# Designed miniproteins, single chains, continued (5), part 35

Each design is a single chain, and the fold is of that chain. pLDDT is the mean over its residues in the fold that is shown.

## One batch from the design tools (miniprotein)

Design m17274
Fold by ESMFold2-Fast:
Structure m17274 (fold): chain A 60 residues (1-60)
Amino acid sequence: MLTPEEILERIRKLVKEGKYDEALALADQAEASPDLEVRILGGTMRALILIHKYNEELAK
């Protein structure tokens, strides 16, 4: 299993590359984790990814 730090770094990289759907898929996988810390991170990151995606859409 990925650590919380590994998940955070992968999501940051995907967001920087504009790969929001892939970042959301990784956050959804984290929310399915048996580790409570990983689940909380997944939910938090999912919200942040959506905010970034919507801000980019509105900037067009």
Scores: mean pLDDT 77

Design m17275
Fold by ESMFold2-Fast:
Structure m17275 (fold): chain A 75 residues (1-75)
Amino acid sequence: LAAARAEHRRARAEVIQAVKNGDFETAKRILKERFGLSDEEAEEVVQLFKEGETDPAAYQRAVALLDERFAARLA
C-alpha cells in the first residue's frame, strides 16, 4: 500500500512538473502509461492542470481525478 501510494505521488508530481514546463506531450504520455488513462482522459487531465495555473478548482479536480483512478484500480 505505502509503496503504491508513493509511486502514485511520484507519477503525479512528474505530470504536474511536465505541465508547468509546457511539456504537455510528456505529461500525456505519463498519464497514459503510468495511470492507464485513455487518450481523451489524458488530454482532459492535462487541460485541467493547465487551467489550474489560474484556477485552484481546476487543479483540485485534476488531482481528484488521478486519485480516484488510482483508488479504483486498487479496489
Scores: mean pLDDT 79

Design m17276
Fold by ESMFold2-Fast:
Structure m17276 (fold): chain A 55 residues (1-55)
Amino acid sequence: SMSGEQAKKSIEEFEKLNKTEIPEEIKEEIINAAEKGDSEKAQEASLKAIEVAEK
């Protein structure tokens, strides 16, 4: 399991290590899904972040 704080830190670390900026809206979606324990939504939001970063 992962708290919203852990999700936020993971996103920040990912951005720093990969020099990629994830849109704020997607970050919030990931954090909210993680806080609620909604693994499906968390995974879907993560995939959206990757797709947006690739564009």
Scores: mean pLDDT 74

Design m17277
Fold by ESMFold2-Fast:
Structure m17277 (fold): chain A 104 residues (1-104)
Amino acid sequence: SPELEQLVAEFRDAAREFVEARNKYIEGKKKAEKLSPEEGAKIYQEMVEELRRVAERLQEVYDRLKAHPGASPALVDSAQTMIDAARRLAEEAERKYKELKEKL
């Protein structure tokens, strides 16, 4: 199905954005540990925004895949796993942001 092939392609793009955001968060954490609390808080705030954006994008693709009769259950489950991971990382980043703001 051309429609399903397009949805799979959109999922692959969203999954790539997730991997990029996760890698950016890993590098952002390393930088924040070496910086002032103010500069570190700014990095975590940016990561919260990016990870939430990625989770929302994955949710949009997930809803469309779940609604499509031809979508693989494994693909739908993979999308849900990535959404849960992105949300968990955003919550971690927000907690670290608040911890650093308390030091100011």
Scores: mean pLDDT 90

Design m17278
Fold by ESMFold2-Fast:
Structure m17278 (fold): chain A 76 residues (1-76)
Amino acid sequence: MRVRIEAYGGGGASGLVPRVVDVIESRGGRILGEPVGGVDSFTLEAEVPDDTDLEALRREIESIRPVMRVSVTRVD
């Protein structure tokens, strides 16, 4: 399934993106296209297995410092 990931917090989008990619890939997913964001937030789309627990994925990404808030939304 396709998901949209939106992350908010300090530390810059570029430094956060590789760590989020690692989390997604560890769950059998892949990134779709390029991340869009500024210094303290980014949005990216990913394809993950249909049986992926999206709340567990959200919590794992939110555990990455300096992330303060994450949303994971199924887009298809």
Scores: mean pLDDT 76

Design m17279
Fold by ESMFold2-Fast:
Structure m17279 (fold): chain A 60 residues (1-60)
Amino acid sequence: SLVELNEKVRELVREGLELVRAGASAEEAAEYVLRKGKELGVPESIRKTLAQYVREYAAR
């Protein structure tokens, strides 16, 4: 459902941003989001969007 997808998306973003805050590189955090998102069944287009968001956050 969209509710379950939204919860998974929120968790992935949170974890990706936490990795960046803990000193992970943009690439490491983005790769984590892509891998974990795939494991959770998040669609590829959404995984790529979230990975890009995390990369942009790390580049600030």
Scores: mean pLDDT 85

Design m17281
Fold by ESMFold2-Fast:
Structure m17281 (fold): chain A 84 residues (1-84)
Amino acid sequence: ALADEIGVRTRLILVQQYGKKALISWKAAAEAAREAARELGLSEETAERIAERTEELAKKLGEKISPVEAAAAVRAAAREVLAE
C-alpha cells in the first residue's frame, strides 16, 4: 500500500541523514515524512498533512525516537490521511 511505501522511504531518508542507531526529534521525523510523500508523487498539501499527523503520533512514543519508530508513526499517519 502507498502508506507502507511512505514509511519505508521515510526510514531510508532518516537512516541516510542520521544513521541507523540515531534518536531523532519529532520535527526531523515529520520533515522526512514530507520528503518521502513528495518523492512518491503526492501533492504538497497531502505531504504536509502526513507530516503534521506524523509529529502528533511520534510525540506519544517519546522525546526522541528511532528511525523504525518514526517509520511506524508515518505509516499510521499516511493511512489516516489517505483514507480521507
Scores: mean pLDDT 83

Design m17282
Fold by ESMFold2-Fast:
Structure m17282 (fold): chain A 120 residues (1-120)
Amino acid sequence: SVTELAEEIVELVEKLVEAIKKGDTDTALELLKELAKKIRELASKLFSLVEEDVTKAIGLVLRIIGLLIDLERAIKKKDIKTAVQKLKDALGVLIELARLAGDEETAELLERALEILESL
């Protein structure tokens, strides 16, 4: 379910913010890896639900893929600050994709995840 994936993303973001505030770099890196995986899965599922404006949906998916590549690169370098910024950017594009798919509940959950992450 796309809603279940979005709920998992919210929970992982809450844990990520806690790990970062505690200075637990190893936990933060593992949570960032899990978030990258869940975002990829959710983007794929949301894209399959898009019936109109498919060209715009393709553009959003390509932006998410590029941001996830940058996120994975930052994780490998243990650059938490850059990884968090790429995660914020990816969530923003994913919200646009959810709205394009007509899934407002998923979009609202992703907005909540972004707000929690912006509290850093």
Scores: mean pLDDT 92

Design m17283
Fold by ESMFold2-Fast:
Structure m17283 (fold): chain A 113 residues (1-113)
Amino acid sequence: SIVEEIKKLIDEAYKKALELIDSNPSLTPEQKRLLKEALKTFYEQMKKIVEEAVKNNDPEKAKEKLDYLYEQFSEFLKRVKEKVSPEGQRVLDEIEKLFKETYEKIKELLEKA
């Protein structure tokens, strides 16, 4: 199922993002906690958008919602970057890239479905 493939991609991306946060000593425990909480929310919203797209047979609306979710995520990370070291900013850049690659791959899979 394309839905199961997409959910697996989201779960793997989320796990990788958590590992990037946990493995980085440049982020404080409080920064790590806040980032993990935000990532959980954003990745769960991504899953919800995909599930709604399949339920309603509306991939175009899902793509629009995913684009908006990415804009919200980028704005959130931009604000966090102002509060972290240059080393912390590199981790946030990798997390942003991972999120973008994940949602772009989801959009490609939805076009094939």
Scores: mean pLDDT 85

Design m17284
Fold by ESMFold2-Fast:
Structure m17284 (fold): chain A 86 residues (1-86)
Amino acid sequence: MKIEIVVENASPGAAIAAIGVGILGELEGGKSEVKIEGDKVTVVIEGAGDRTIEAARSFGEGTEKMGGKAKVTEEGDVLKVEVVDP
């Protein structure tokens, strides 16, 4: 499975958390790419394992609980997690 995490208005904590999901992806044998442009963080993970998929979903849920916005979509073999930090 491929995971795309996009964080807009990223705080340092949200950025670190998203990058941490990318690191977990590599520890499970996948490949991760991180792009940071100002306050926008994008993490793309290819070959994501079950733990990485769960972590990406939990990141979206955590953002909503903290007053941010999260949109999680699945299309084929791609999980997309789009969040706007509060």
Scores: mean pLDDT 83

Design m17285
Fold by ESMFold2-Fast:
Structure m17285 (fold): chain A 70 residues (1-70)
Amino acid sequence: SMEELIKEFKKIGDEIMELAETLPKEEEEKVKKKAMELHDKFVEAYENKDLEKMKEIIEEAKELKKELEE
């Protein structure tokens, strides 16, 4: 459901922000910029009721989180 996708995106977003704050300032700024771009895309997909695009953006957010954990 759309509500489940919103919850998943928020959870991943929070985890990305927590990881970003552990990074050097330059890397933190790059990650926050990418996170903001993903957020803007997710909001657009939400407004268009595009569930497939919302899922795609969640997968992009998961990949960003994975890069930060390595």
Scores: mean pLDDT 85

Design m17286
Fold by ESMFold2-Fast:
Structure m17286 (fold): chain A 88 residues (1-88)
Amino acid sequence: GVINRAIGLALRAIGEKIDAEKAGDKERAEVSELVIQALTQALKDPSMSEEKLEEIIRLSERALDLAREGRLEEAKELAKKALELAYK
């Protein structure tokens, strides 16, 4: 279900943050941290709709994929958008 996908993506982001920190890549670590915060907030919100959680998942996954491609500014923008949606 959607909750299990969000948890799986958060675990991916945690792993990628650890790898980025070990490599000294602070910008990649920042993208992963924003994704972790967005997904954690979405999972903690009892009023979170499934549609809104799906959108947060989509933005978060795309942000991590862009970060892997070295497109860090675009990745950061999508991660920030996911975080903004998690708090609205």
Scores: mean pLDDT 91

Design m17287
Fold by ESMFold2-Fast:
Structure m17287 (fold): chain A 74 residues (1-74)
Amino acid sequence: SMEERAIAALEATRELLQDVLPRVAALIDEAIRAIREGDYARAAELLGWLLDHDLVPGALREEAEEALRWLQSR
């Protein structure tokens, strides 16, 4: 599902950033929690912020942008 794809992209980003940017990893955890709780507006806010600050690795950017569009359509 698109929900599973969005969570997977965020979890992959978290794994790559957890040792370098622990505060950013915490924001990713909050975004994943927001999706699971149906708070799509909060998840879109957090994911949009991550994308705007180039904190999503290039290999995951397309999936993250697709996830953001899906969150905003909810």
Scores: mean pLDDT 84

Design m17288
Fold by ESMFold2-Fast:
Structure m17288 (fold): chain A 82 residues (1-82)
Amino acid sequence: SGLTKEIYDKIVKKYGENAVISGEELAEEISDFLGLSEKEKEVLLKLLYEAARELGLDPEAISVKDVKKLLEKVEELLEKQK
């Protein structure tokens, strides 16, 4: 989606394409971008950890290069919950 691309571009601009970030840092950036509450941020963090697990990624050490596919997996998981 357009939101996934915009979030990815924001992360690349802030951290750099070759950086490694935590799932908590990623959840903070997404929550700030989308204006999420603390409760919504906690749900997002759980979804990020689940998506990372399904993709075989370390949720505490996510390569910025993998952020786009991680966000696409989060969107897939959210669609399954509707």
Scores: mean pLDDT 83

Design m17289
Fold by ESMFold2-Fast:
Structure m17289 (fold): chain A 81 residues (1-81)
Amino acid sequence: MPKEAEEIESIPGLRYAGSTADNKLLFFTVTKEGITIQEVRDKLPKGWKLVAVVRGKEIIENPPDDYVLKVGDVLMFEKTE
């Protein structure tokens, strides 16, 4: 796991799933029901943004803060410049 991913995995209910070779995109699976995007964003380390949620066949870009995550969702995080 990239060192940068360790801080994001410390957020409850997230598990590291993968990253791009340059570690600019990180992917995490949701392991707990009822987590909101707001809760994830509030705990996100500086230099990272939550850019998308993948649920089944749907990709939700820039999800709203009140969006409720489900087990099996995949979160995409992007390194900010």
Scores: mean pLDDT 82

Design m17290
Fold by ESMFold2-Fast:
Parts: structure tokens; sequence; C-alpha cells
Structure m17290 (fold): chain A 99 residues (1-99)
């Protein structure tokens, strides 16, 4: 269901954010952000295959983008940069779904 995929996305994002907060190494932070992006893409792809509409997929993506924007406000510049890369990747997928 939509709610199951939303919960799975939040679990991936919350885990990634916790790991980023525990790291001071820019290379490690980048690797965590890249893994987070890949796991989010996998969940969105699974949701699409499960029969969620493009509109529902866009709603899931927007929810996660807004959540990441809120969380990054209290993070270091390096952590914010890593999350901005995740947000940009999600915006790219959202734009592809709008075609």
Amino acid sequence: SFEEYRKRLLEVVDKGIEEIKKSTDPEEIEAIADRMTQEIFQIINEARKAGLSDEELIELIDYIIDYLKKVKEKMTPEQQEALDRVIDALKTIKNELKR
C-alpha cells in the first residue's frame, strides 16, 4: 500500500541520517548518501511494480524531499551538501515521472 512504501522510505532515510550524523569523514558521508539514494530508488521502483500510480510515486518523492529539507536545517554544511545531492537525485526522478 501507499502507507507501507512511505514507512519503508522513512526507515531508510532515518537510518541514513543517523549514520551521517555519526560521521565526520566527508568520503563516508558521501558513501552513506549514495547508498540512501540507491535504497530510495529501489523502494520507488518496487512501489511502481506493485501498481502505484505516477501521481502516488510523485507524492512519495515530494514527502521525502520535504522531510530531508526539514532535517538538513540542523545539520553541518558537509552533511547538508550530502543531503542536497539526495534531494537533487529525487527531483530528477520526479521530473521523469511527470513526462
Scores: mean pLDDT 87

Design m17291
Fold by ESMFold2-Fast:
Structure m17291 (fold): chain A 59 residues (1-59)
Amino acid sequence: AKEVFEEIYEEAEKEGISEEEAIERAVKKILEYSGLEPTEEVLEKIRKAVEKFIEEKKK
């Protein structure tokens, strides 16, 4: 999860895409890598984890 996020975040920075778009890309990739069912609960957990990670990076 963290490694996938780092890769996506770096790619987003290079492409100049918005933080919101980077979050969406990370959520999608983590979901694909985890092989979990795309339930509302799973998506919410992944999104919150990604948001937390971004907040930690901005400190």
Scores: mean pLDDT 71

Design m17293
Fold by ESMFold2-Fast:
Structure m17293 (fold): chain A 56 residues (1-56)
Amino acid sequence: GAADGERNVRNAEKMLAAGEPAAALTAAGEAIKVGEGHPEIVERARRLREEALARS
């Protein structure tokens, strides 16, 4: 749901800021799955996933 999607997006942002792209990739992937019905969350998660992949 939206709350779980937002939590995972925030976790991915924190992991990227901490220099942990592998953990950020996992969190962003989870955000996409649980946020499936919420386009804004999915778009934010996809952007974070691309950034994590670029840093991996």
Scores: mean pLDDT 82

Design m17294
Fold by ESMFold2-Fast:
Formats: sequence, C-alpha cells, structure tokens
Structure m17294 (fold): chain A 111 residues (1-111)
Amino acid sequence: DPLLLKELEERRQREERRKRLLEKGREFRDFVMRVAGLSEEQIQDIFNGTASEENYQRYSAAVVYRIALEELGLPEEVARRVAEVWLEGLRRGDERGGAEEVRRIIAEALR
C-alpha cells in the first residue's frame, strides 16, 4: 500500500528528527551550562517548558553564540557580540530589532 508506506516513512522521519533533537539537547547541555551559567536542572526545565523567562533568554543567547562560533565560524569576539545583542533584544522585548542587528553583524563579518 503506497499510502501506508508514505505514512510509515513520515513517522520514521519524525522519530529520527526527535532522536537528533534529544542528542543535540545533550550536547547543548554541556555548552549552555558553561556559557549561560545554567545548572543541569535549569537546562532540564527549559526542555520541559517550565523554565523562567530569564533562564530561557540566557539559553537562547548561548545557542546563538554556539551557532556563530561553530556553524558560522565567526571569531570569538564577534560571536560574543552577536549573543550579547540578541540577549539585549530579548530583554527589551524587541526580538525583531535584536534579530535585525544580529543579521547585520553576521553579514558584515562574513564579507
């Protein structure tokens, strides 16, 4: 049955994506504990959706810092500035302005 095979394949892809997210979550735990100053319990609260806004903002900034360093290959000082700008945007409630400034910094650094 072609429809059953497609449904099974979509379920398999969703399960594989879930497993990859859990594995990445374990890697992020070590990184964000060091960079964001969050405990293992506070990281667990983020994944359970029970974290405070402040802890979620610190986690978000640490994730942006990791992406800038590891995925975009930016210098540490530039990656730190990107994370600080993102965090300040979140704290102001100006996520759009923070994201726009972050994109500008990244674009200038990759030229």
Scores: mean pLDDT 81

Design m17295
Fold by ESMFold2-Fast:
Structure m17295 (fold): chain A 114 residues (1-114)
Amino acid sequence: SMKEEALEYLEKLGEEMLSKAPEEFQPLVKRLFELLKKLLEQLPESQWPQVLGLAELLKQAIEAAVAGKKEEALRLVAQAKGAVETLGYQSGLEELAEEILRLLEELEKKIKES
C-alpha cells in the first residue's frame, strides 16, 4: 500500500541518516524520524507528501552539516521548522508538531556548536 511504502521510505531514510550523522546528532535524528512516522500514521494520504518533504529537508540539513556547510544547514532547518508549523496548523496535530519543532531547535543548536 502507499502508506506501507511511505513508512518503509522513512525507515530507510532514517537509518541512512543515523549512519551518516555524528554521534552527538544521532539521538535527535532517531527521535525526529520516529515523530515523522507518527505524523504519517495520523495524517490522511493527501498530506503524506508534506511529511516526506520534511524528511528530505532533514536529510539535506544533516548532509550540509556533515559537509561543514553550517549556513546552508541552518537555512534548511529553518525551512523544516516552517513546514512543521504549517502542517501542524493544517492537520490539528499541534502537540506532535511542537515536539518536532523542539527537536529541530536542538538540532539547530548542535549545528551552531559544531
Scores: mean pLDDT 85

Design m17296
Fold by ESMFold2-Fast:
Structure m17296 (fold): chain A 89 residues (1-89)
Amino acid sequence: AEAGIRAAAEALEAALSRVTDPEEARRLAELFLRAALALAAGREEEAERLEEEFTRLSEEVMSRLSAEQQRAAQAALAAAGRAVAAALA
């Protein structure tokens, strides 16, 4: 599970770095990784807090992107979410 979650976060960082600042992409991927690992460990309250922080930062980043970049970022996030769901199954 952990290896799959880490791979999903790395793929997310790479995809997001094509549409936003690399530091913002890294920060979003780090929050995603931390939330997914907390969820996998049964730390649901920690996972919820990290997801809220991720959502806030994601909304800030998305508000600065073009419609095309937003669609690419949304596709990357959806792919990462599916990969984590598969790793947790």
Scores: mean pLDDT 85

Design m17297
Fold by ESMFold2-Fast:
Structure m17297 (fold): chain A 97 residues (1-97)
Amino acid sequence: SRREQALQLAREAIEVADELAKKSKDPKTRQRIVRLGVAAAILLTAASLSDGPEAQRDYRGAAEVLREMAEIARKNGDDETAKRLEEIARQVEALAA
């Protein structure tokens, strides 16, 4: 179901954020990555509990947060993690449609 997919993507967002944070040597960058991962998971969980325009806004918000994490990964030279985050964002956007 859409709800189960949203919750699975929330878990994947946290896992990828944790992995990216562990690879980052700068404490401020690590903290930012963790905060973004948590924000994406909260938005996806909120979207899974609602419908219509409210859920669509939360899915779009989560996708934006995931893309911000992808940009951090790319700037760190981690293209593999960036592509994973962009794929998760794309799946999240599909839930908004």
Scores: mean pLDDT 88

Design m17298
Fold by ESMFold2-Fast:
Structure m17298 (fold): chain A 96 residues (1-96)
Amino acid sequence: GRAERLAEEALRAAEGAERAAEAAAAGGPENAALAAGAAIAAIGAAFQAALAAKAGGEEAEKLAEEAYERANEALRRAMEAGGLEPIDLQKGLAPA
C-alpha cells in the first residue's frame, strides 16, 4: 500500500544518506554539507512514512522507524565529518 511504499522510499533515502556520510569522512567540508542535506531529506521522508504507517500496519511502522533511526545516524556522522557538533533537536531548540 501507500504506507509500505513510503517506508521503502524512506529506507532507500536513509541508505543513500549513509553512503554520502561515509564519502564525506574521506572528503572536504563541501562533501559533509551535501551528506548532511541528504540525511535531513531522509529524516523528512521517514517522518512522512511514519505518519502514513499509522493506518498501514505493523510492518510499515517498523520500516519507517528503521528509516528514521538510520537517517538520524547518517546526519550525526555527516556533521562529525564536517567538524560540526551533531544536531540535538531537543537541545538545538533551547534558548542559548
Scores: mean pLDDT 75

Design m17299
Fold by ESMFold2-Fast:
Structure m17299 (fold): chain A 70 residues (1-70)
Amino acid sequence: ALEALLARLRELGLSDEAIEQIRITAEEFGMSPEELGTIVAVVRQALIGRAARAFAAGTSLPAVPRADLP
């Protein structure tokens, strides 16, 4: 159950380190699979929103700042 939810987060593009931190936190708080499912849904919505904002802003080139372009 927990591992299946963590696999879903991996499919959403979360790093292995982030997934491991979520696992540790879930064990510390005694979270149920249903509570973790709710977190996965919230994270998915946040990622969709971030992707939409990134698309609207255009591709950010970390090596080439646009500050020099009018």
Scores: mean pLDDT 63

Design m17300
Fold by ESMFold2-Fast:
Structure m17300 (fold): chain A 92 residues (1-92)
Amino acid sequence: SKLEEVKEIAVDTLNALAEYAEKRGFKELAQELKELADKIRKSTPEEAVKIFREEIDRLNERRKKATPEEQRLLDAVIQTLRDIIERFEELL
């Protein structure tokens, strides 16, 4: 289904972001993104949207205490999660 395709792309995108974060030295963020990818793989599309919204809130809180370098990465991650939510909502 289209929803399952979007979910697979979302999981792959999260894993790619996790690898990028790890290479940049943000190991904690990388682990959080890998765990998020695993949660999304196991969720329904409706549950995935809720999980992403909750993670955006957590990442926005983390951003307030982050270095400028981490803030730029967090902004990119947050925007990616928002784009994924929009794709799910177009199909739900």
Scores: mean pLDDT 86

Design m17301
Fold by ESMFold2-Fast:
Structure m17301 (fold): chain A 70 residues (1-70)
Amino acid sequence: MEKELEEKKEKLVEEIEKEYLEKLAKYSAENPDASDEEALKESEKIAEELGKEYGKKVAELKAEAAEKLA
């Protein structure tokens, strides 16, 4: 059970990292004149949003595992 959760978490991390890079690339392409400060703030916002999404998915995986034991 833990091994399956860890593998799913690793896959989620890879997906989140890919989405993070894609969103940063899109922001840079749409805002070529953006300052380093603006780019940094956007990168932090994207990281926080994706971090919350990751946390929600991990919580769902843990809840599913707990329900199988009940």
Scores: mean pLDDT 76

Design m17302
Fold by ESMFold2-Fast:
Structure m17302 (fold): chain A 57 residues (1-57)
Amino acid sequence: MEEFKKMVKLAAKFILGTPEHLRESTYESTVLTLSHKFKKSKEEVRKELEKEIEKLK
């Protein structure tokens, strides 16, 4: 199973479990971390995170 997809799903759950006032900063930090770790563009990481977050709503 692709590690990037797994990390994005875990990150989406983590972001949604974060208090509202910290959610935006947690989201941006997560995008930066995943972009750097997997050498993906920030835009690609945001799109994948947004998809997973929407599935959890």
Scores: mean pLDDT 80

Design m17303
Fold by ESMFold2-Fast:
Structure m17303 (fold): chain A 70 residues (1-70)
Amino acid sequence: KVVELLREAVERAGLSEKAKKAALEAIDLAEQGKGEEAEKTLQSGLSEEDLKRIEEAFRRLAEEELARKA
């Protein structure tokens, strides 16, 4: 599932414990359908650099997953 890849990206992004906790909490909120609460948690808990780190890690993991299914 995309959510499992996103959690793995958070673990691999090299975030501080505070940023990692906020990112994982936002993912939990999004899974519960609470997208607005998830967005607020991301905005208050993560910097622009933190978000970029997660995006890069997610992109790499998604490429690996696609390669494995080929």
Scores: mean pLDDT 79

Design m17304
Fold by ESMFold2-Fast:
Structure m17304 (fold): chain A 64 residues (1-64)
Amino acid sequence: SLLEQAEMYLALGKAYYEEGKYEEAIRFYERAIELLRTLDSPEARELLAEAEKNLREAKEKVEE
């Protein structure tokens, strides 16, 4: 399902973030967000909020 694909991208983003690979983490978080925005469910909204928070944190790591 699209939800499972978004969860996979979010998990990959987290893995790259923990490895200090913030640019890769950003790309996977953005892909997760793109999929989650197409879904209309409470579970998707919760994951979207988490992915958006994680994206902001990763961007702070690559920006001066």
Scores: mean pLDDT 86

Design m17305
Fold by ESMFold2-Fast:
Structure m17305 (fold): chain A 61 residues (1-61)
Amino acid sequence: MADKLVEEGKKAFKEGNYEEAKELYQRAFDLGNLTAKANLIKVLVKLGKEDEAMALQRELD
């Protein structure tokens, strides 16, 4: 299930729909997908939310 959300998020990201990609990656991350965390950081940078991206990147798990 989380893998499908990551796939949909990647499609939205490629199309320039960064806000939609953020929502999809956030849902996948909430389900425990570590790949989604990396993609969420990338989309936050694209949206100019660098502080949020840095905070997520420094999260230990």
Scores: mean pLDDT 78

Design m17306
Fold by ESMFold2-Fast:
Structure m17306 (fold): chain A 82 residues (1-82)
Amino acid sequence: MTPLEKEARKYILKAGQALSDGNYDEAIEYAKKAVELAKQSGNLRLQAEAYRVLATAYRKKGDVEKANEYQRKADELEAQAR
Protein backbone atom coordinates (compact mmCIF):
# COMPACT_ATOMS: atom_id res chain seq x y z
CA MET A 1 0.00 0.00 0.00
CA THR A 2 1.43 3.42 -0.99
CA PRO A 3 1.72 6.35 1.49
CA LEU A 4 -1.12 8.10 -0.40
CA GLU A 5 -3.37 5.02 -0.06
CA LYS A 6 -2.58 4.79 3.68
CA GLU A 7 -3.41 8.50 4.16
CA ALA A 8 -6.67 8.12 2.17
CA ARG A 9 -7.73 5.15 4.34
CA LYS A 10 -6.89 7.17 7.48
CA TYR A 11 -9.28 9.93 6.32
CA ILE A 12 -11.96 7.34 5.43
CA LEU A 13 -11.71 6.09 9.05
CA LYS A 14 -11.90 9.68 10.40
CA ALA A 15 -14.98 10.34 8.24
CA GLY A 16 -16.61 7.14 9.55
CA GLN A 17 -15.91 8.18 13.14
CA ALA A 18 -17.36 11.68 12.52
CA LEU A 19 -20.51 10.05 11.03
CA SER A 20 -20.87 7.86 14.15
CA ASP A 21 -20.51 10.98 16.34
CA GLY A 22 -23.18 12.86 14.32
CA ASN A 23 -20.61 15.40 13.06
CA TYR A 24 -21.77 15.32 9.43
CA ASP A 25 -19.95 18.49 8.26
CA GLU A 26 -16.67 17.12 9.66
CA ALA A 27 -17.40 13.76 8.00
CA ILE A 28 -17.89 15.53 4.63
CA GLU A 29 -14.54 17.35 4.99
CA TYR A 30 -12.65 14.14 5.90
CA ALA A 31 -14.36 12.22 3.07
CA LYS A 32 -13.45 14.97 0.55
CA LYS A 33 -9.81 14.72 1.67
CA ALA A 34 -9.97 10.93 1.27
CA VAL A 35 -11.32 11.35 -2.31
CA GLU A 36 -8.48 13.78 -3.17
CA LEU A 37 -5.78 11.41 -1.82
CA ALA A 38 -7.38 8.35 -3.45
CA LYS A 39 -7.43 10.16 -6.84
CA GLN A 40 -3.73 11.03 -6.45
CA SER A 41 -2.98 7.35 -5.70
CA GLY A 42 -4.72 6.18 -8.92
CA ASN A 43 -6.45 3.38 -6.96
CA LEU A 44 -9.96 3.14 -8.46
CA ARG A 45 -11.36 0.90 -5.68
CA LEU A 46 -10.11 3.28 -2.98
CA GLN A 47 -11.65 6.21 -4.90
CA ALA A 48 -14.98 4.31 -5.00
CA GLU A 49 -14.77 3.64 -1.23
CA ALA A 50 -14.03 7.32 -0.50
CA TYR A 51 -16.95 8.46 -2.70
CA ARG A 52 -19.30 6.01 -0.91
CA VAL A 53 -18.37 7.55 2.46
CA LEU A 54 -18.86 11.06 1.01
CA ALA A 55 -22.30 10.01 -0.34
CA THR A 56 -23.28 8.66 3.10
CA ALA A 57 -22.16 11.91 4.80
CA TYR A 58 -24.25 14.06 2.42
CA ARG A 59 -27.25 11.73 2.90
CA LYS A 60 -26.97 12.07 6.69
CA LYS A 61 -26.85 15.86 6.28
CA GLY A 62 -30.03 15.69 4.12
CA ASP A 63 -28.38 16.58 0.79
CA VAL A 64 -29.99 13.75 -1.19
CA GLU A 65 -28.98 15.18 -4.60
CA LYS A 66 -25.23 15.25 -3.76
CA ALA A 67 -25.52 11.87 -2.00
CA ASN A 68 -26.98 10.31 -5.18
CA GLU A 69 -24.32 12.03 -7.36
CA TYR A 70 -21.39 10.69 -5.29
CA GLN A 71 -22.95 7.22 -4.96
CA ARG A 72 -23.15 7.11 -8.79
CA LYS A 73 -19.47 8.13 -9.06
CA ALA A 74 -18.56 5.34 -6.61
CA ASP A 75 -20.55 2.74 -8.59
CA GLU A 76 -18.91 3.81 -11.89
CA LEU A 77 -15.39 3.62 -10.39
CA GLU A 78 -16.09 0.20 -8.86
CA ALA A 79 -17.23 -1.08 -12.30
CA GLN A 80 -14.03 0.31 -13.92
CA ALA A 81 -11.86 -1.44 -11.28
CA ARG A 82 -13.12 -4.88 -12.42
Scores: mean pLDDT 86

Design m17307
Fold by ESMFold2-Fast:
Structure m17307 (fold): chain A 73 residues (1-73)
Amino acid sequence: SSQDNLQALANLGEQLQGLVPPEQQAELNRWVQHYMAHPQDLLQTNLQKLKQALKTHPVQALAVALAAKQLLQ
């Protein structure tokens, strides 16, 4: 389900949150705000796609996971 997918993304974001260097924090926050404003973009992803995206677009992929965590609060 979409809720199960969001929870899986949120759990991954929580695990990886401490790994972001300070110089990328502003970019990360900008992408989190983007996905919070466009939650429909989160509904089209899943854990497998996010793990693949972490290898090519790590900051944007982590922002998706953190936005999912924020939406579940």
Scores: mean pLDDT 77

